# Ledger of designs, part 102: designed miniproteins, single chains, continued (5)

Each design is a single chain, and the fold is of that chain. pLDDT is the mean over its residues in the fold that is shown.

## One batch from the design tools (miniprotein)

Design m19775
Fold by ESMFold2-Fast:
Structure m19775 (fold): chain A 68 residues (1-68)
Amino acid sequence: DKLEKEVIEQARKNLASAEGGARKLAEWLIKGIEEAIEKLAKEVAKKEGRPMEEAEKKVKEFLEELKK
């Protein structure tokens, strides 16, 4: 328990000392989320018999609108 917390804190300090660490992680997570959303939209379209390309485009447009 306490040992695990100590390891986590050490990892956080190492990430903080690498100034770009948090930014790289955020970029990786954003990319992963975008890919997951596209994959999910295609799978839903397959189940409903809708065009996968249309579903993917619609999801991207929706996400872009949310940024406004």
Scores: mean pLDDT 66

Design m19776
Fold by ESMFold2-Fast:
Structure m19776 (fold): chain A 62 residues (1-62)
Amino acid sequence: LEGKKARAVVPVPKGGPDDLALREGDVVEILEVLPNGNVLARSLKTGEEGIVPLSALELIED
């Protein structure tokens, strides 16, 4: 999954300082897969990095 792009399929609110807030449709790059079912991702729109639930994301082939 690392290096893959994904799209947010639901809005993701910022729950904590390490979390990444996303709007539905925002595209991220997956930087690291975490053991708790979350990922460390970077927003391609803002360049901000943070933790996102993998369940909120859909992988893109691009």
Scores: mean pLDDT 80

Design m19777
Fold by ESMFold2-Fast:
Structure m19777 (fold): chain A 79 residues (1-79)
Amino acid sequence: SALEKEVQELAERIRELLERYLRYLETGSLSEEELRELERELEELERRAKEILDEHKGKAEEIHRKLTALQGERFKELA
């Protein structure tokens, strides 16, 4: 789905930023302002990812609950 693709793209962007952050820390070449900008971008991406995940998690939990109820009924029919 389009949502799954968007989630994957956001996850990849977060990973790339984290890799850059770690490289900058290792080299010591990043200015304090550049570090703050990188942190802000990371926080924004993390926040958006959480929002998407939370919305999707709600639906996933509802589906899981309904599926578990159906499985319970099937077990009662088999017993």
Scores: mean pLDDT 69

Design m19778
Fold by ESMFold2-Fast:
Structure m19778 (fold): chain A 77 residues (1-77)
Amino acid sequence: MSEEEREKVIEEATQAAVDTAVEHARNGDSLEVALVKGANAAIEVAEKHGLTDEEIFDVVSRAAPLAAKAAREVLAA
C-alpha cells in the first residue's frame, strides 16, 4: 500500500467512525456505546483494506478524538 492509499483508508475509516458515532448518539445511545460502535466501523474499513494490526491501531487512534468530539456535540444538543 502506498502512503497516498494509506491516507485515503485513514480518511475513510475516520469518516466511518465519526458518522457511526454521530448516528448512535442521535439515536440516544450513551457516549461509550457511540464510541465503541464508531471504533468498530473504523476497524472494519481498515481490515477490509488489508491493514496490519499496527496500522489499524494508528487509524483508530486518529479517528477516536474526532468521533468523541462529534458524538459529544450531538449529546449536548
Scores: mean pLDDT 81

Design m19779
Fold by ESMFold2-Fast:
Structure m19779 (fold): chain A 97 residues (1-97)
Amino acid sequence: SLLDRLRYRLENEIKAEPEDVQTLLELFEILRKEGPEKAREYIKKNLTKEQIDRLLTIVSLLIHELENSTDPVDQELRKALEELRKILREIKKEMDK
């Protein structure tokens, strides 16, 4: 599944902190099942600006790792991560005002 591949890459390739892995998996599932509005609500309610900055770094690293993959699962994962990155960037911009 997309979640299994995301978890594997976060834990084994990026070696993200356990709390950031859990948060990204939750956000990814919310985005995929409930859509971008619910993902935005979750981020605004639960995450600090510092957490958003860390997640943006992690997501950007993952997108970079996936950019040359021809695997359809990696391509779908990259597309979802690009949408998540857009949401995180927009919320950070709102918090910086």
Scores: mean pLDDT 86

Design m19780
Fold by ESMFold2-Fast:
Structure m19780 (fold): chain A 87 residues (1-87)
Amino acid sequence: MPSAEDQEIVKEAVRRALELTKPLAEKAEEARAAGDEEAAKKYEIEAARRGLEVLEEALKKLKSPELKERVEELIREERALVAEIEK
């Protein structure tokens, strides 16, 4: 079972990732709605990169294998999203 400390690390990482990425994701959606696909892609890439940095830092601090696996899954999803956008 994950420790309370590990759970707090994940909660803080998710909170920081959302705080850093949400405004950029909203700007990307706004740009795309306005027909500015280049700006939308730039915001999406920046948002994903900030989120990845936070998740990678959390992964290094986690002790629970189960929570490490969950964070690694999120990192894989974000990397796949960035790769798709960078095509």
Scores: mean pLDDT 80

Design m19781
Fold by ESMFold2-Fast:
Structure m19781 (fold): chain A 92 residues (1-92)
Amino acid sequence: GEKAKKGAEIAKKYAEKAGAKAEAKAEGNKVTIVLEGLTIAQQFGALAGAGAAWLNGAEAKAKVEGDKVTVEIEGPTDEIAGKGAEEVGKSV
């Protein structure tokens, strides 16, 4: 929904401000964030953000492939999914 889309856009902006290449897509209550060009510290940041989303009631899955991290966040609501995405972006 609209809140998940807004969260995806905010996540992308935060990641780009941190120097990463970012793509984010929202579909219903699910946000997929793809982060590229990450330092090791930024990879741990993305994983910490995914953990924060999980602690706040979202399902969070992360995959690390070299300097690329893909995070999928699915919330019970559009708002929880969007806020989870924002936490990932802010943590990079």
Scores: mean pLDDT 85

Design m19782
Fold by ESMFold2-Fast:
Structure m19782 (fold): chain A 100 residues (1-100)
Amino acid sequence: SKLEKALKVAKEALEKMKELIPEELHGLFDKMAKRMMERLKAAKSLEEALEIFKRDSGLLITRISIEMRLYGYPEDEVERITTKLAEEAREAVEKMEEIK
């Protein structure tokens, strides 16, 4: 189904995002990613799944940026990682939009 394809794209994007962030934040990331995947599995349409992924990935990236700063990571590293996370999220959205 279209929704099953969207879930696969989201899962693959989250796996790539996890590799980009510091290990200290993997627990927080896993908690947020699990919640996002649960919401995506409950979606009734591809359009709803896209809305959920866009919102929840944005919130995840924002939370990771805040936590990295609290851990004392320099601003240039926070910007580098959050830029890459945003790129992975954008690529996932584009792949989901191409599902027919």
Scores: mean pLDDT 90

Design m19783
Fold by ESMFold2-Fast:
Structure m19783 (fold): chain A 70 residues (1-70)
Amino acid sequence: MSEEEALKEATKKLLEEGKKKKELGEKYLETGDEELKKELEEAGKKALLEAAEEIEEVSPEAAKKLRELA
């Protein structure tokens, strides 16, 4: 496998996971289900904290802002 092919496959998997999260968000907007809202809020907080840890070495200022949003 070339690095280019590996990156394309990784990108496809990330897009597929993003589609599932988007579907949950769309269901919440349509139904107003409080359980879905709680799951989305928890998933959002986790994503912000993980993103903050990943970018802390590159941009500590951006990481701090992401942690404050979580």
Scores: mean pLDDT 68

Design m19784
Fold by ESMFold2-Fast:
Structure m19784 (fold): chain A 58 residues (1-58)
Amino acid sequence: GAAEAARRGANGAAAGRALGSPAGQKGMDYGEQGAKAGEAGDAETGNAYTRLAGQLSG
């Protein structure tokens, strides 16, 4: 759901910051976009950005 997408986006953003790499920084940006989309109720967009953040952080 939207709340789950927002939470996952926030976690992705935090992980990106912790890594400090260019890929981690891009993951942080995607995580923030996922969190915003999830908060807006757009779970589909939130999940897509959260997946991108995860790929760059893992």
Scores: mean pLDDT 66

Design m19785
Fold by ESMFold2-Fast:
Structure m19785 (fold): chain A 88 residues (1-88)
Amino acid sequence: SAADARLRELISLGLNKVITDEDIAFLVALLSDPDPEVRRLAALLLGGIARYTDNVASAVAPLRAALSDPDPAVREAARFALSLIEQN
């Protein structure tokens, strides 16, 4: 499915390659995905990759918008991601 393809790309970004500005833009776009599971995982990966790169500053405003997401799991993931970005 399209969601499975997006989830595989998110995992690949976190585990198998150097994180680029284009990769961060892709994850930021997924914060607006119609699938709440994709939005949740995009938020968590943005927080996780903050450990590997300082380019995640561009994700702060989109993650703050995700704090108002209709799905409570997405809101919690965005809150957690922001805490990781602010610590690293």
Scores: mean pLDDT 76

Design m19786
Fold by ESMFold2-Fast:
Formats: C-alpha cells, sequence, structure tokens
Structure m19786 (fold): chain A 59 residues (1-59)
C-alpha cells in the first residue's frame, strides 16, 4: 500500500542522510560523490512528499 511505501522511503531517507553525513565528514570524498549522494537524498525526499500529497487527495 501507499503507507507501506512511505515507511520504506522514510527508512531509505534515514540511510541516505547517514551516508551523506559520512561523505561530508570524509576529507577524501570528492565533490562529485557528495553531490550524487545529495541528489539521491533530495530525490527520495521529493518522492515521499509526492506520495503524501497523493494520499491526502485520495481521502
Amino acid sequence: SIDELIEELEKRIKELREELKRLEADPNASRKEIMKARIELESTESLKTMLLWIKKKEE
């Protein structure tokens, strides 16, 4: 269901936030690696927001 998908996205967002934090703390991490992680996080957060809006409209 949509609720289960939202919960999975929340778990993935938490994992991506920790990965981004790790990369930002790593002096050997490239700008490209950090940007890729940021884009993945932002895209996942955007998808969750879209699903929440769809759920609200189907009430």
Scores: mean pLDDT 85

Design m19787
Fold by ESMFold2-Fast:
Structure m19787 (fold): chain A 120 residues (1-120)
Amino acid sequence: AKVVTESGGGTVKEGGSLRLSRKFSGFDFSKSGVSWWRQAPGKAERFVASISASGKTVGYAPEVEGRFTISKDAAAQTAYLDMKNLKVEDTALYTAVAFGMEGGLPVFVEGEGVQVTVVA
């Protein structure tokens, strides 16, 4: 099996920190932006953070701004989400999406997600 794995999830105490990562393959990651999304149990999928292909533009959801940091390593073909001061409300399945443009159309590559569980 071709292991394209998201890692760094698991169970952590409130106030703790985790680093999520996802390695991408099969396309030119250096030309792709990345966004992280999360889905909590019984809730709709929500935006967490984004970074442009160049790395010069970053965006965060208000509830994670100042606590989470998005980055990408084009040489390693990997996206990262550094999470600090975790809250019980951060419990969700986290998915990294790489996006770009080819032939004037958006191209998206999504993962299966990684579970983060924050306990009090």
Scores: mean pLDDT 78

Design m19788
Fold by ESMFold2-Fast:
Structure m19788 (fold): chain A 60 residues (1-60)
Amino acid sequence: DELRRAFRLLDRDGDGTLALARVALSLRNLGLSDEEIAAAAHDGKIDFPAFLALVRRKQA
């Protein structure tokens, strides 16, 4: 998926998750609310399925 490549670009550490604090601003810039971003985070991190759900809502 092209979204998998986008996830890898945001995950510069290559650990398979995105730290909420590191990506919150980028996700807000995509038009996501802080509430939506926080709801997708688990243990302060966003995994690939949660990232897909957020992006699909905005890009459809």
Scores: mean pLDDT 72

Design m19790
Fold by ESMFold2-Fast:
Structure m19790 (fold): chain A 99 residues (1-99)
Amino acid sequence: MAAEIAAAVEELRRAAERLREALIAVAEGDESAREELRRAFAELGAAADRLAELRPEEASLLASTFAAVGILAAAAVLERDPALAEQALALAEELAEKL
């Protein structure tokens, strides 16, 4: 793999891990994690955008997966459902693994 792609994939994995910790905490009612959740989600989006620039053939997959993660994350927070949080995380992890 080109070094730039490897770095972007690693950035995506780190963003997904931060999202995991913050999203589960907020879904379980820890409002103090909400700022970290916003930052982690923004970092995941930035990493996905960077990968889309490096792999334009995957841009649609990256965009649709990120949108799906956002929808499930919002639902997890609104319904306080950790199972929806785990589904959002599974999509983020699959995105990192596929690339």
Scores: mean pLDDT 78

Design m19791
Fold by ESMFold2-Fast:
Structure m19791 (fold): chain A 74 residues (1-74)
Amino acid sequence: MQGSPFEARSLINKARQALKEGKYEEAVELMRKAVELNPDEPSAYRVLAEAYRKMGKEDEAKEWEERYKKLSGS
């Protein structure tokens, strides 16, 4: 329905809050949904990379960092 960009933004805001609270797995799930709703949103990829880093999943973090760089830098 209407507000798909606002839905993605809402999920991003919830994920950033989850990261601040140390809820890294919840942040990952929220951001994966945000990417599905708006795959062109660079901040979602950055938050995913950060969450995976904090969880010790370095390979997954690198993948999302590279996707962020492609979307935001070039």
Scores: mean pLDDT 77

Design m19792
Fold by ESMFold2-Fast:
Structure m19792 (fold): chain A 92 residues (1-92)
Amino acid sequence: AKEKALEYLKKALELLKTLPESPEVKKAIEYLEEAIEAAEKGDYEKALEYAKKAGAYFLKAVEAGVITDQKLIEEIRNALEGAIKALEEAIK
């Protein structure tokens, strides 16, 4: 679960970095970087909080029309949801 959480977080970060610059995308990237740092330090509760914040800003970017590729939206969403689920399992 712990290794899977980091894999999903890093995948989501890589995909987000391919997107056009926007305030929402920048915030999503910043929170994901903080989530990765927290997870690497073993702070899975803090990593989960930051991952959820990253997901919220990604959703705002989608709603603002920053991302037009539906497949890319699904890939990023799946990576973020996978990270959140793996972090929730790591906290158990």
Scores: mean pLDDT 85

Design m19793
Fold by ESMFold2-Fast:
Structure m19793 (fold): chain A 66 residues (1-66)
Amino acid sequence: ADAVVAETTAIQKRIDEALAADPSLRDVKVEVSYDTETGEFVVEVESEDEEAKRRAQELAEEVVAA
């Protein structure tokens, strides 16, 4: 079984929940994936707004670190 898939899904759900709670971040795309080469979770944030991108990145990193 791919245990990493379950962890990635749980982290993604927490991030999605936090983004949904903040109306300023709802247009920000955040994807979490696991890099099997480095053993790290990779957070990819896409937004045309640099401030929203930074906020979403910080939020995602907090969720991954918890």
Scores: mean pLDDT 77

Design m19794
Fold by ESMFold2-Fast:
Structure m19794 (fold): chain A 83 residues (1-83)
Amino acid sequence: LPFEKEAEELLEKMTPEQLRAYVDELADHALQNAKRYPFVAAIDLLFLEALAEVAEKKGLTELSQHFRDAAERVRKALEEALK
């Protein structure tokens, strides 16, 4: 996974509440950039997917689901922007 190490570091440094807030902000940033800067949004998407995967591996099911939901929103926006 790209960003697996960075995702692990964030999960160690931040509380679940801080992680949810961070992910919501990252997803919003990606959504804003999807049309004008799709490559930037794609990088944000990869990081959201890495966070979800690492959280799932650590048994953080609720966090993983929250991250997957954010990633799905970004994925759909990026797919629409690239039409």
Scores: mean pLDDT 84

Design m19795
Fold by ESMFold2-Fast:
Structure m19795 (fold): chain A 74 residues (1-74)
Amino acid sequence: SEALEQVKKGLEALEKGDLEEAKRHLRRALNLGASDPSVPQEALDQAEKGLEAVEKGDLETAKKQAEKAIKALE
């Protein structure tokens, strides 16, 4: 799924320390997931929490939430 691909790219960006790229990918995943009924609400909630954590500079929480979103999308 495109939402899964975007969350994975967001996690990779977080691992590289590229916060702007991470926010871009997580926001794209949320937009894609909102229009895809096959994406569970739990995954969207986790991706949103990941984005909020990036905006607060909490990279550990951001990575944890992105990993949970990936699990919910697989």
Scores: mean pLDDT 84

Design m19796
Fold by ESMFold2-Fast:
Structure m19796 (fold): chain A 75 residues (1-75)
Amino acid sequence: SELRREAEEAERQLLARIDELLARGAITPEQAERLRELVRRIAEAVAAGDWEAAQKAGEEALALLKPGLEAYAAA
């Protein structure tokens, strides 16, 4: 399944990016844990072809990340 393979690759890349943001202090450990959960849900939804669920989880991830990135940029 091409969608599953693409979802797995995207999941690995996003998890690596979350680790980088945490290492830089751009997000908290609690935000990192929540983002990892959301990335997994997005990957599962994409692999299942559930674009609505993927979009919803993606929007939640962006909403969670935005305040942290704004705080980091201001510091």
Scores: mean pLDDT 76

Design m19797
Fold by ESMFold2-Fast:
Structure m19797 (fold): chain A 60 residues (1-60)
Amino acid sequence: MKTFVLEAKNITEAIGIALRIIGELPEAEVKVEGNKIIVTVPDNPEDIAFVKKLQEELKK
């Protein structure tokens, strides 16, 4: 499994992102800590790519 940490602008955005991940990646384990989203996904290239794309979107 791979663990990623995503940073949102606020807790409301973090919850929205967490719900999006759960909806798109049912096998993912998601935890919200303040404005941070901790995502653990299987070592599946597609799941990893989805989380990395979200990290990139949050930097813009």
Scores: mean pLDDT 80

Design m19798
Fold by ESMFold2-Fast:
Structure m19798 (fold): chain A 56 residues (1-56)
Amino acid sequence: DELKKAEEAAKMYLEGRISEEQLIEVLSRASREVQEEVAEKYPELRELIEKALERK
C-alpha cells in the first residue's frame, strides 16, 4: 500500500499535478524499501528521494 501511494505521487509529480514539497512529504513517510523501489522505477526522482531520506 505504501509503494502504491508513493508510485502514484511520483506519477502525479511527473505530470505536474503536485509540487516537489508534496512529493517529498509522501516519500518521507514511506519506508526505505519503498523509497528505493520508487528510485529504481523513476531514476529521475532519485535526488528527491535522497532529500526525503535526509528529512526522516
Scores: mean pLDDT 76

Design m19799
Fold by ESMFold2-Fast:
Structure m19799 (fold): chain A 103 residues (1-103)
Amino acid sequence: MTATQSPASVTAAEGATVTLHSTTSRDVNGNLRWFREAADGSVTLLIENLQSVSDPRFSGSGSGTNFTLTISNLQKEDAGVYYTLAYLGDEVARGQGTTVTVV
């Protein structure tokens, strides 16, 4: 199984809404997580199984093989690399990441 993310990078202003995509080679039945890796290497889980973990500005959607992360009211601390992890039985696929820059 593979996970492919797009775009490779996005630059947006504070207060903007940005959309990130992930496509899996197999239907993962919603078993997909979105993580953010900050510049200091710290990793934060944002979305688990299409549900926001703690911050409602981050929303997950999708079905089958196509998944979307929407970040509303973009803040400077949202800058970083956003990764997907998809699970299907014993198979795990990590996306290559989308870099988010806030200006």
Scores: mean pLDDT 86

Design m19800
Fold by ESMFold2-Fast:
Structure m19800 (fold): chain A 92 residues (1-92)
Amino acid sequence: SEAEELLRKALEYVGKGIKALQEGDYEKAIEYLEEAKRLAEEAAELGVEDARAAAEVLEEAIEAIKAGDLRSAATKLTAAALLLIGALLDLE
C-alpha cells in the first residue's frame, strides 16, 4: 500500500512533466520529473523492481530534455510510465 501510493504519485508527476514539456516549460518539466524519479526510487527501496527501472529511465529522460533531445525524452517518458503502470498492476 505504501509502494502503491508512491507509484501513483510518481505517475502523477510524470504526467505533470509531460504537460510542462508540451507547454514549453522545460525547467518545470525537469522539476516534476526529478520528483517522479525520487518517488520511484523510494518505491524501489520497498522492493518494486520495475520502479527501479523506471527511476533509471526517468534520469535518462531528464538528461535528454537538458540536451534538447525532446524526441528521446518522449520515448523515455513513455517507457517510464509503462514501467510504473506495470508495477502498479502487479500490486494486489
Scores: mean pLDDT 89

Design m19801
Fold by ESMFold2-Fast:
Formats: C-alpha cells, sequence, structure tokens
Structure m19801 (fold): chain A 74 residues (1-74)
C-alpha cells in the first residue's frame, strides 16, 4: 500500500474543493503538498497533473508568469 499516494490524492481532492469555492491560495497550498508527496511516491505523471492544476489556479489569480512556469514543469 502506497501511503504517500493515498495522502497525495486526499490533499488533491481537498484542493479541488477549495478551488471550486474560490479559495485559490488554499488550493495552491494543498496542490503543492500533494505534488511533493506524489514525487516522493515515484508517481511523476500524477505530480505533473497537479502542476497543471496549480497552473490553472495561478492563471485564475492573474499570475500568468507563475502559471507558465508550472506548465513548463508538466
Amino acid sequence: ADELLREAARLASQADKYEENGDFDKAIELYERAATLAEEAGAPNFARSLYRKMADVYEKKGETEKAEELRKKA
């Protein structure tokens, strides 16, 4: 059982809810934590999907340069 992957998925789900509610800063915080755990778990495809989600949130905040950096990591 991959505990890091389970925790990453849980954090990502929480981040999705914060994004839906317009709490972009909290969503970014949780996606960052989830991406770190996904990388530690050896799940680079999952980590890349989380970077894309973070990029979308930064773009919604008007932080276009930060969004572009994250898309480049994906």
Scores: mean pLDDT 84

Design m19802
Fold by ESMFold2-Fast:
Structure m19802 (fold): chain A 111 residues (1-111)
Amino acid sequence: MKKYYVFVSARIPRDVAEQAREELLKKVEEIAKKYGGKIVSVHVEPRADYEVVTITIEFDSKEQALKAAEELYKYLRELVEQGKIRDFSVTVVDDDGVVLKKLSSNPELEA
């Protein structure tokens, strides 16, 4: 069966990192379960003033992966407005690595 993956990446300010990460992981798990997905990896990369959290969710259905990505985008925008995360991206790919959808708060600029 063809697999689909939703990658959630968020930059969390260090001063709120532990609480915001807990809230993020809990809500991502709730949304994943709602759409029949499962979290297959969580990666946390600490930096001096923030951390990058990347969560990978696996789906058996393209439609469910896309719906999950849209609900995640809406939730993550609220976290940016609350100052709990700096920015985020949500990317939907198939098992061949083809990008089906990308949603972000802002274009990530590499300095």
Scores: mean pLDDT 83

Design m19803
Fold by ESMFold2-Fast:
Structure m19803 (fold): chain A 74 residues (1-74)
Amino acid sequence: SPLDQMLKQMDQLTQQGLQAIRDGDWDTQQQVLQQIQDLVRQAVASGDPELTTAVSQKAHDAYVQMDRELAELA
């Protein structure tokens, strides 16, 4: 389903973002953040409230995890 595909993509982006933070790869971090935003925008554009809620929640969780990882490096 589109939901399953987008959630899998979000999980992959989260893992890539966390690794990029650990590696100090700012360019990859920016690309990951842009791709997360693009997935959220696609979910919103679908007009499906369940898809939008699930994808937005995953994006929020990704941002929280990435912020925590950055804080641990400071």
Scores: mean pLDDT 88

Design m19804
Fold by ESMFold2-Fast:
Structure m19804 (fold): chain A 68 residues (1-68)
Amino acid sequence: SPVAPRSVWEEMLRELRETLGPEAEAKFREILETSPTDLEAVGLAQLWLARELGDDAVAARLEALLAK
């Protein structure tokens, strides 16, 4: 299944809340809930986070992977 394990998501959301605050957690959950597929949700959420953190290299790599 292309679905990430729930434990991985809960850990990422906890780190987001601790680093960027509860508003960032809420935005990440929104992306996960509104995406058409779990794989797309994972990719889009990670891309959003990479852009928010200014990690252009990771963002570019994720954009290339999502385009395939």
Scores: mean pLDDT 64

Design m19805
Fold by ESMFold2-Fast:
Structure m19805 (fold): chain A 86 residues (1-86)
Amino acid sequence: MKLIITFRNMSEEQKEALLKKAKEYEKRGLKVTVEIEGDTVTITLENVSVELEIGYILRAIGLELDGAEVEIEIKGDTTTITITLP
């Protein structure tokens, strides 16, 4: 299973937290790709449990979802989540 999460309007501190989490996932043997474009960060994870990894990533970044816009798309074995922060 492949998980793609795109964060919009991410602060510099939230980007640093996400990069730290991505390195932790790589250390666990997961295939991780991170792409940063201004305030937009996209993380791609392969061979993950969507429920576990999404919740854990959000907690690691310290995201408040109040006022955030969340879009989820599932195509075969790929889940794409777009989170637009307030």
Scores: mean pLDDT 72

Design m19806
Fold by ESMFold2-Fast:
Structure m19806 (fold): chain A 65 residues (1-65)
Amino acid sequence: SAEEHLARGKELLEQGKYEEAIRHFGRAIQLDPKNAEAYRLLGIALEKLGYTNGAKVYFKKAEEL
């Protein structure tokens, strides 16, 4: 489920496994495109990897939901 991918992504984010966290947040978005939290967390993971412009796109999307 979207919530299961969101939970796993949060765990991976806490472990510093940012690329793996992004994959799980991306799957959560595919399953529930209205999940603002998934967009926000994907943005955070992108920031941790230095993809600042990519992160801004996802933060904006989260605010629009």
Scores: mean pLDDT 87

Design m19807
Fold by ESMFold2-Fast:
Structure m19807 (fold): chain A 59 residues (1-59)
Amino acid sequence: MALERAEEYIKEAERAIEKKDYHSAAKYLSEGYKLLKPVDPKRANEVLEKLTEVSKIIA
C-alpha cells in the first residue's frame, strides 16, 4: 500500500515536471521519498536524487 501510494506521488511529480511546475514536483517527490524510505531505500534514494535536481532548478 505505501509503495503504491509513493508511486502515485512520483507520477504526479513527473506530470508537474512536464508542466515546469517544479514547486509541486518537489512537494510530490518529498512525499514519495518519505513513504519509500522505510520500505524501499533503493527506490527512496532514486526519488531523493530527482528531488535534489528539482530543488536546484527552484533555488
Scores: mean pLDDT 82

Design m19808
Fold by ESMFold2-Fast:
Structure m19808 (fold): chain A 79 residues (1-79)
Amino acid sequence: AAALEAQRRRADALYRLAQEIAAQNKKLAEELKKNGDPELQPLFDKYQASYQASVAEAERLAERAAALAAELAAARAAA
């Protein structure tokens, strides 16, 4: 069904976006760490925490996308 395919596309898009957000947060944390300025340590901690949160969100979205893909495949096989 078109609605199920739309949900799968949305889940895939959100998963990709979450991965990009995680990658950017990781890069920012690594750049702040390399700077070595103690005044930037709270900002490093913030981006490191954001990276970890983004990874968890990406994993959740990957599970959702996989479930929707399996449901779509089953619907197509049963049709």
Scores: mean pLDDT 78

Design m19809
Fold by ESMFold2-Fast:
Structure m19809 (fold): chain A 56 residues (1-56)
Amino acid sequence: MEEAIKIAWERLKEASKLSGSTASEEKEKEIKELLEKNAKKLEEEVKKYEELLKKK
């Protein structure tokens, strides 16, 4: 997993706690999975874009 996504997840977790909202473990798990899924899609799109640029 990309370090940026990992850092974003940790910060969101702390921000949620500080805001006074009690995040359930289930909600945290769903958010984490969503972030990981989006990270994989972004990596695939970036890779395809890089190939298109080199194809030129």
Scores: mean pLDDT 66

Design m19810
Fold by ESMFold2-Fast:
Structure m19810 (fold): chain A 70 residues (1-70)
Amino acid sequence: MKKREEAIKEFEEKVEELEDKYLAGEISVEEYLKKVIELAKEFAKKHKDDPELVEYFEHLIKLAEEKLKE
């Protein structure tokens, strides 16, 4: 569905902006991962009526939290 694809695209664009800040040395890897987790939580809340999209963002949160432990 275009609506789901558009939500994922918006999320990816915002993650790319955070990645650019990290690569430029403006934020640490820990801050980058924490901001990605916060962003994924925000998008899950925005799209709470789409359980598959919520599950997608919750999976990304889990992956980012795993990276924070490394």
Scores: mean pLDDT 81

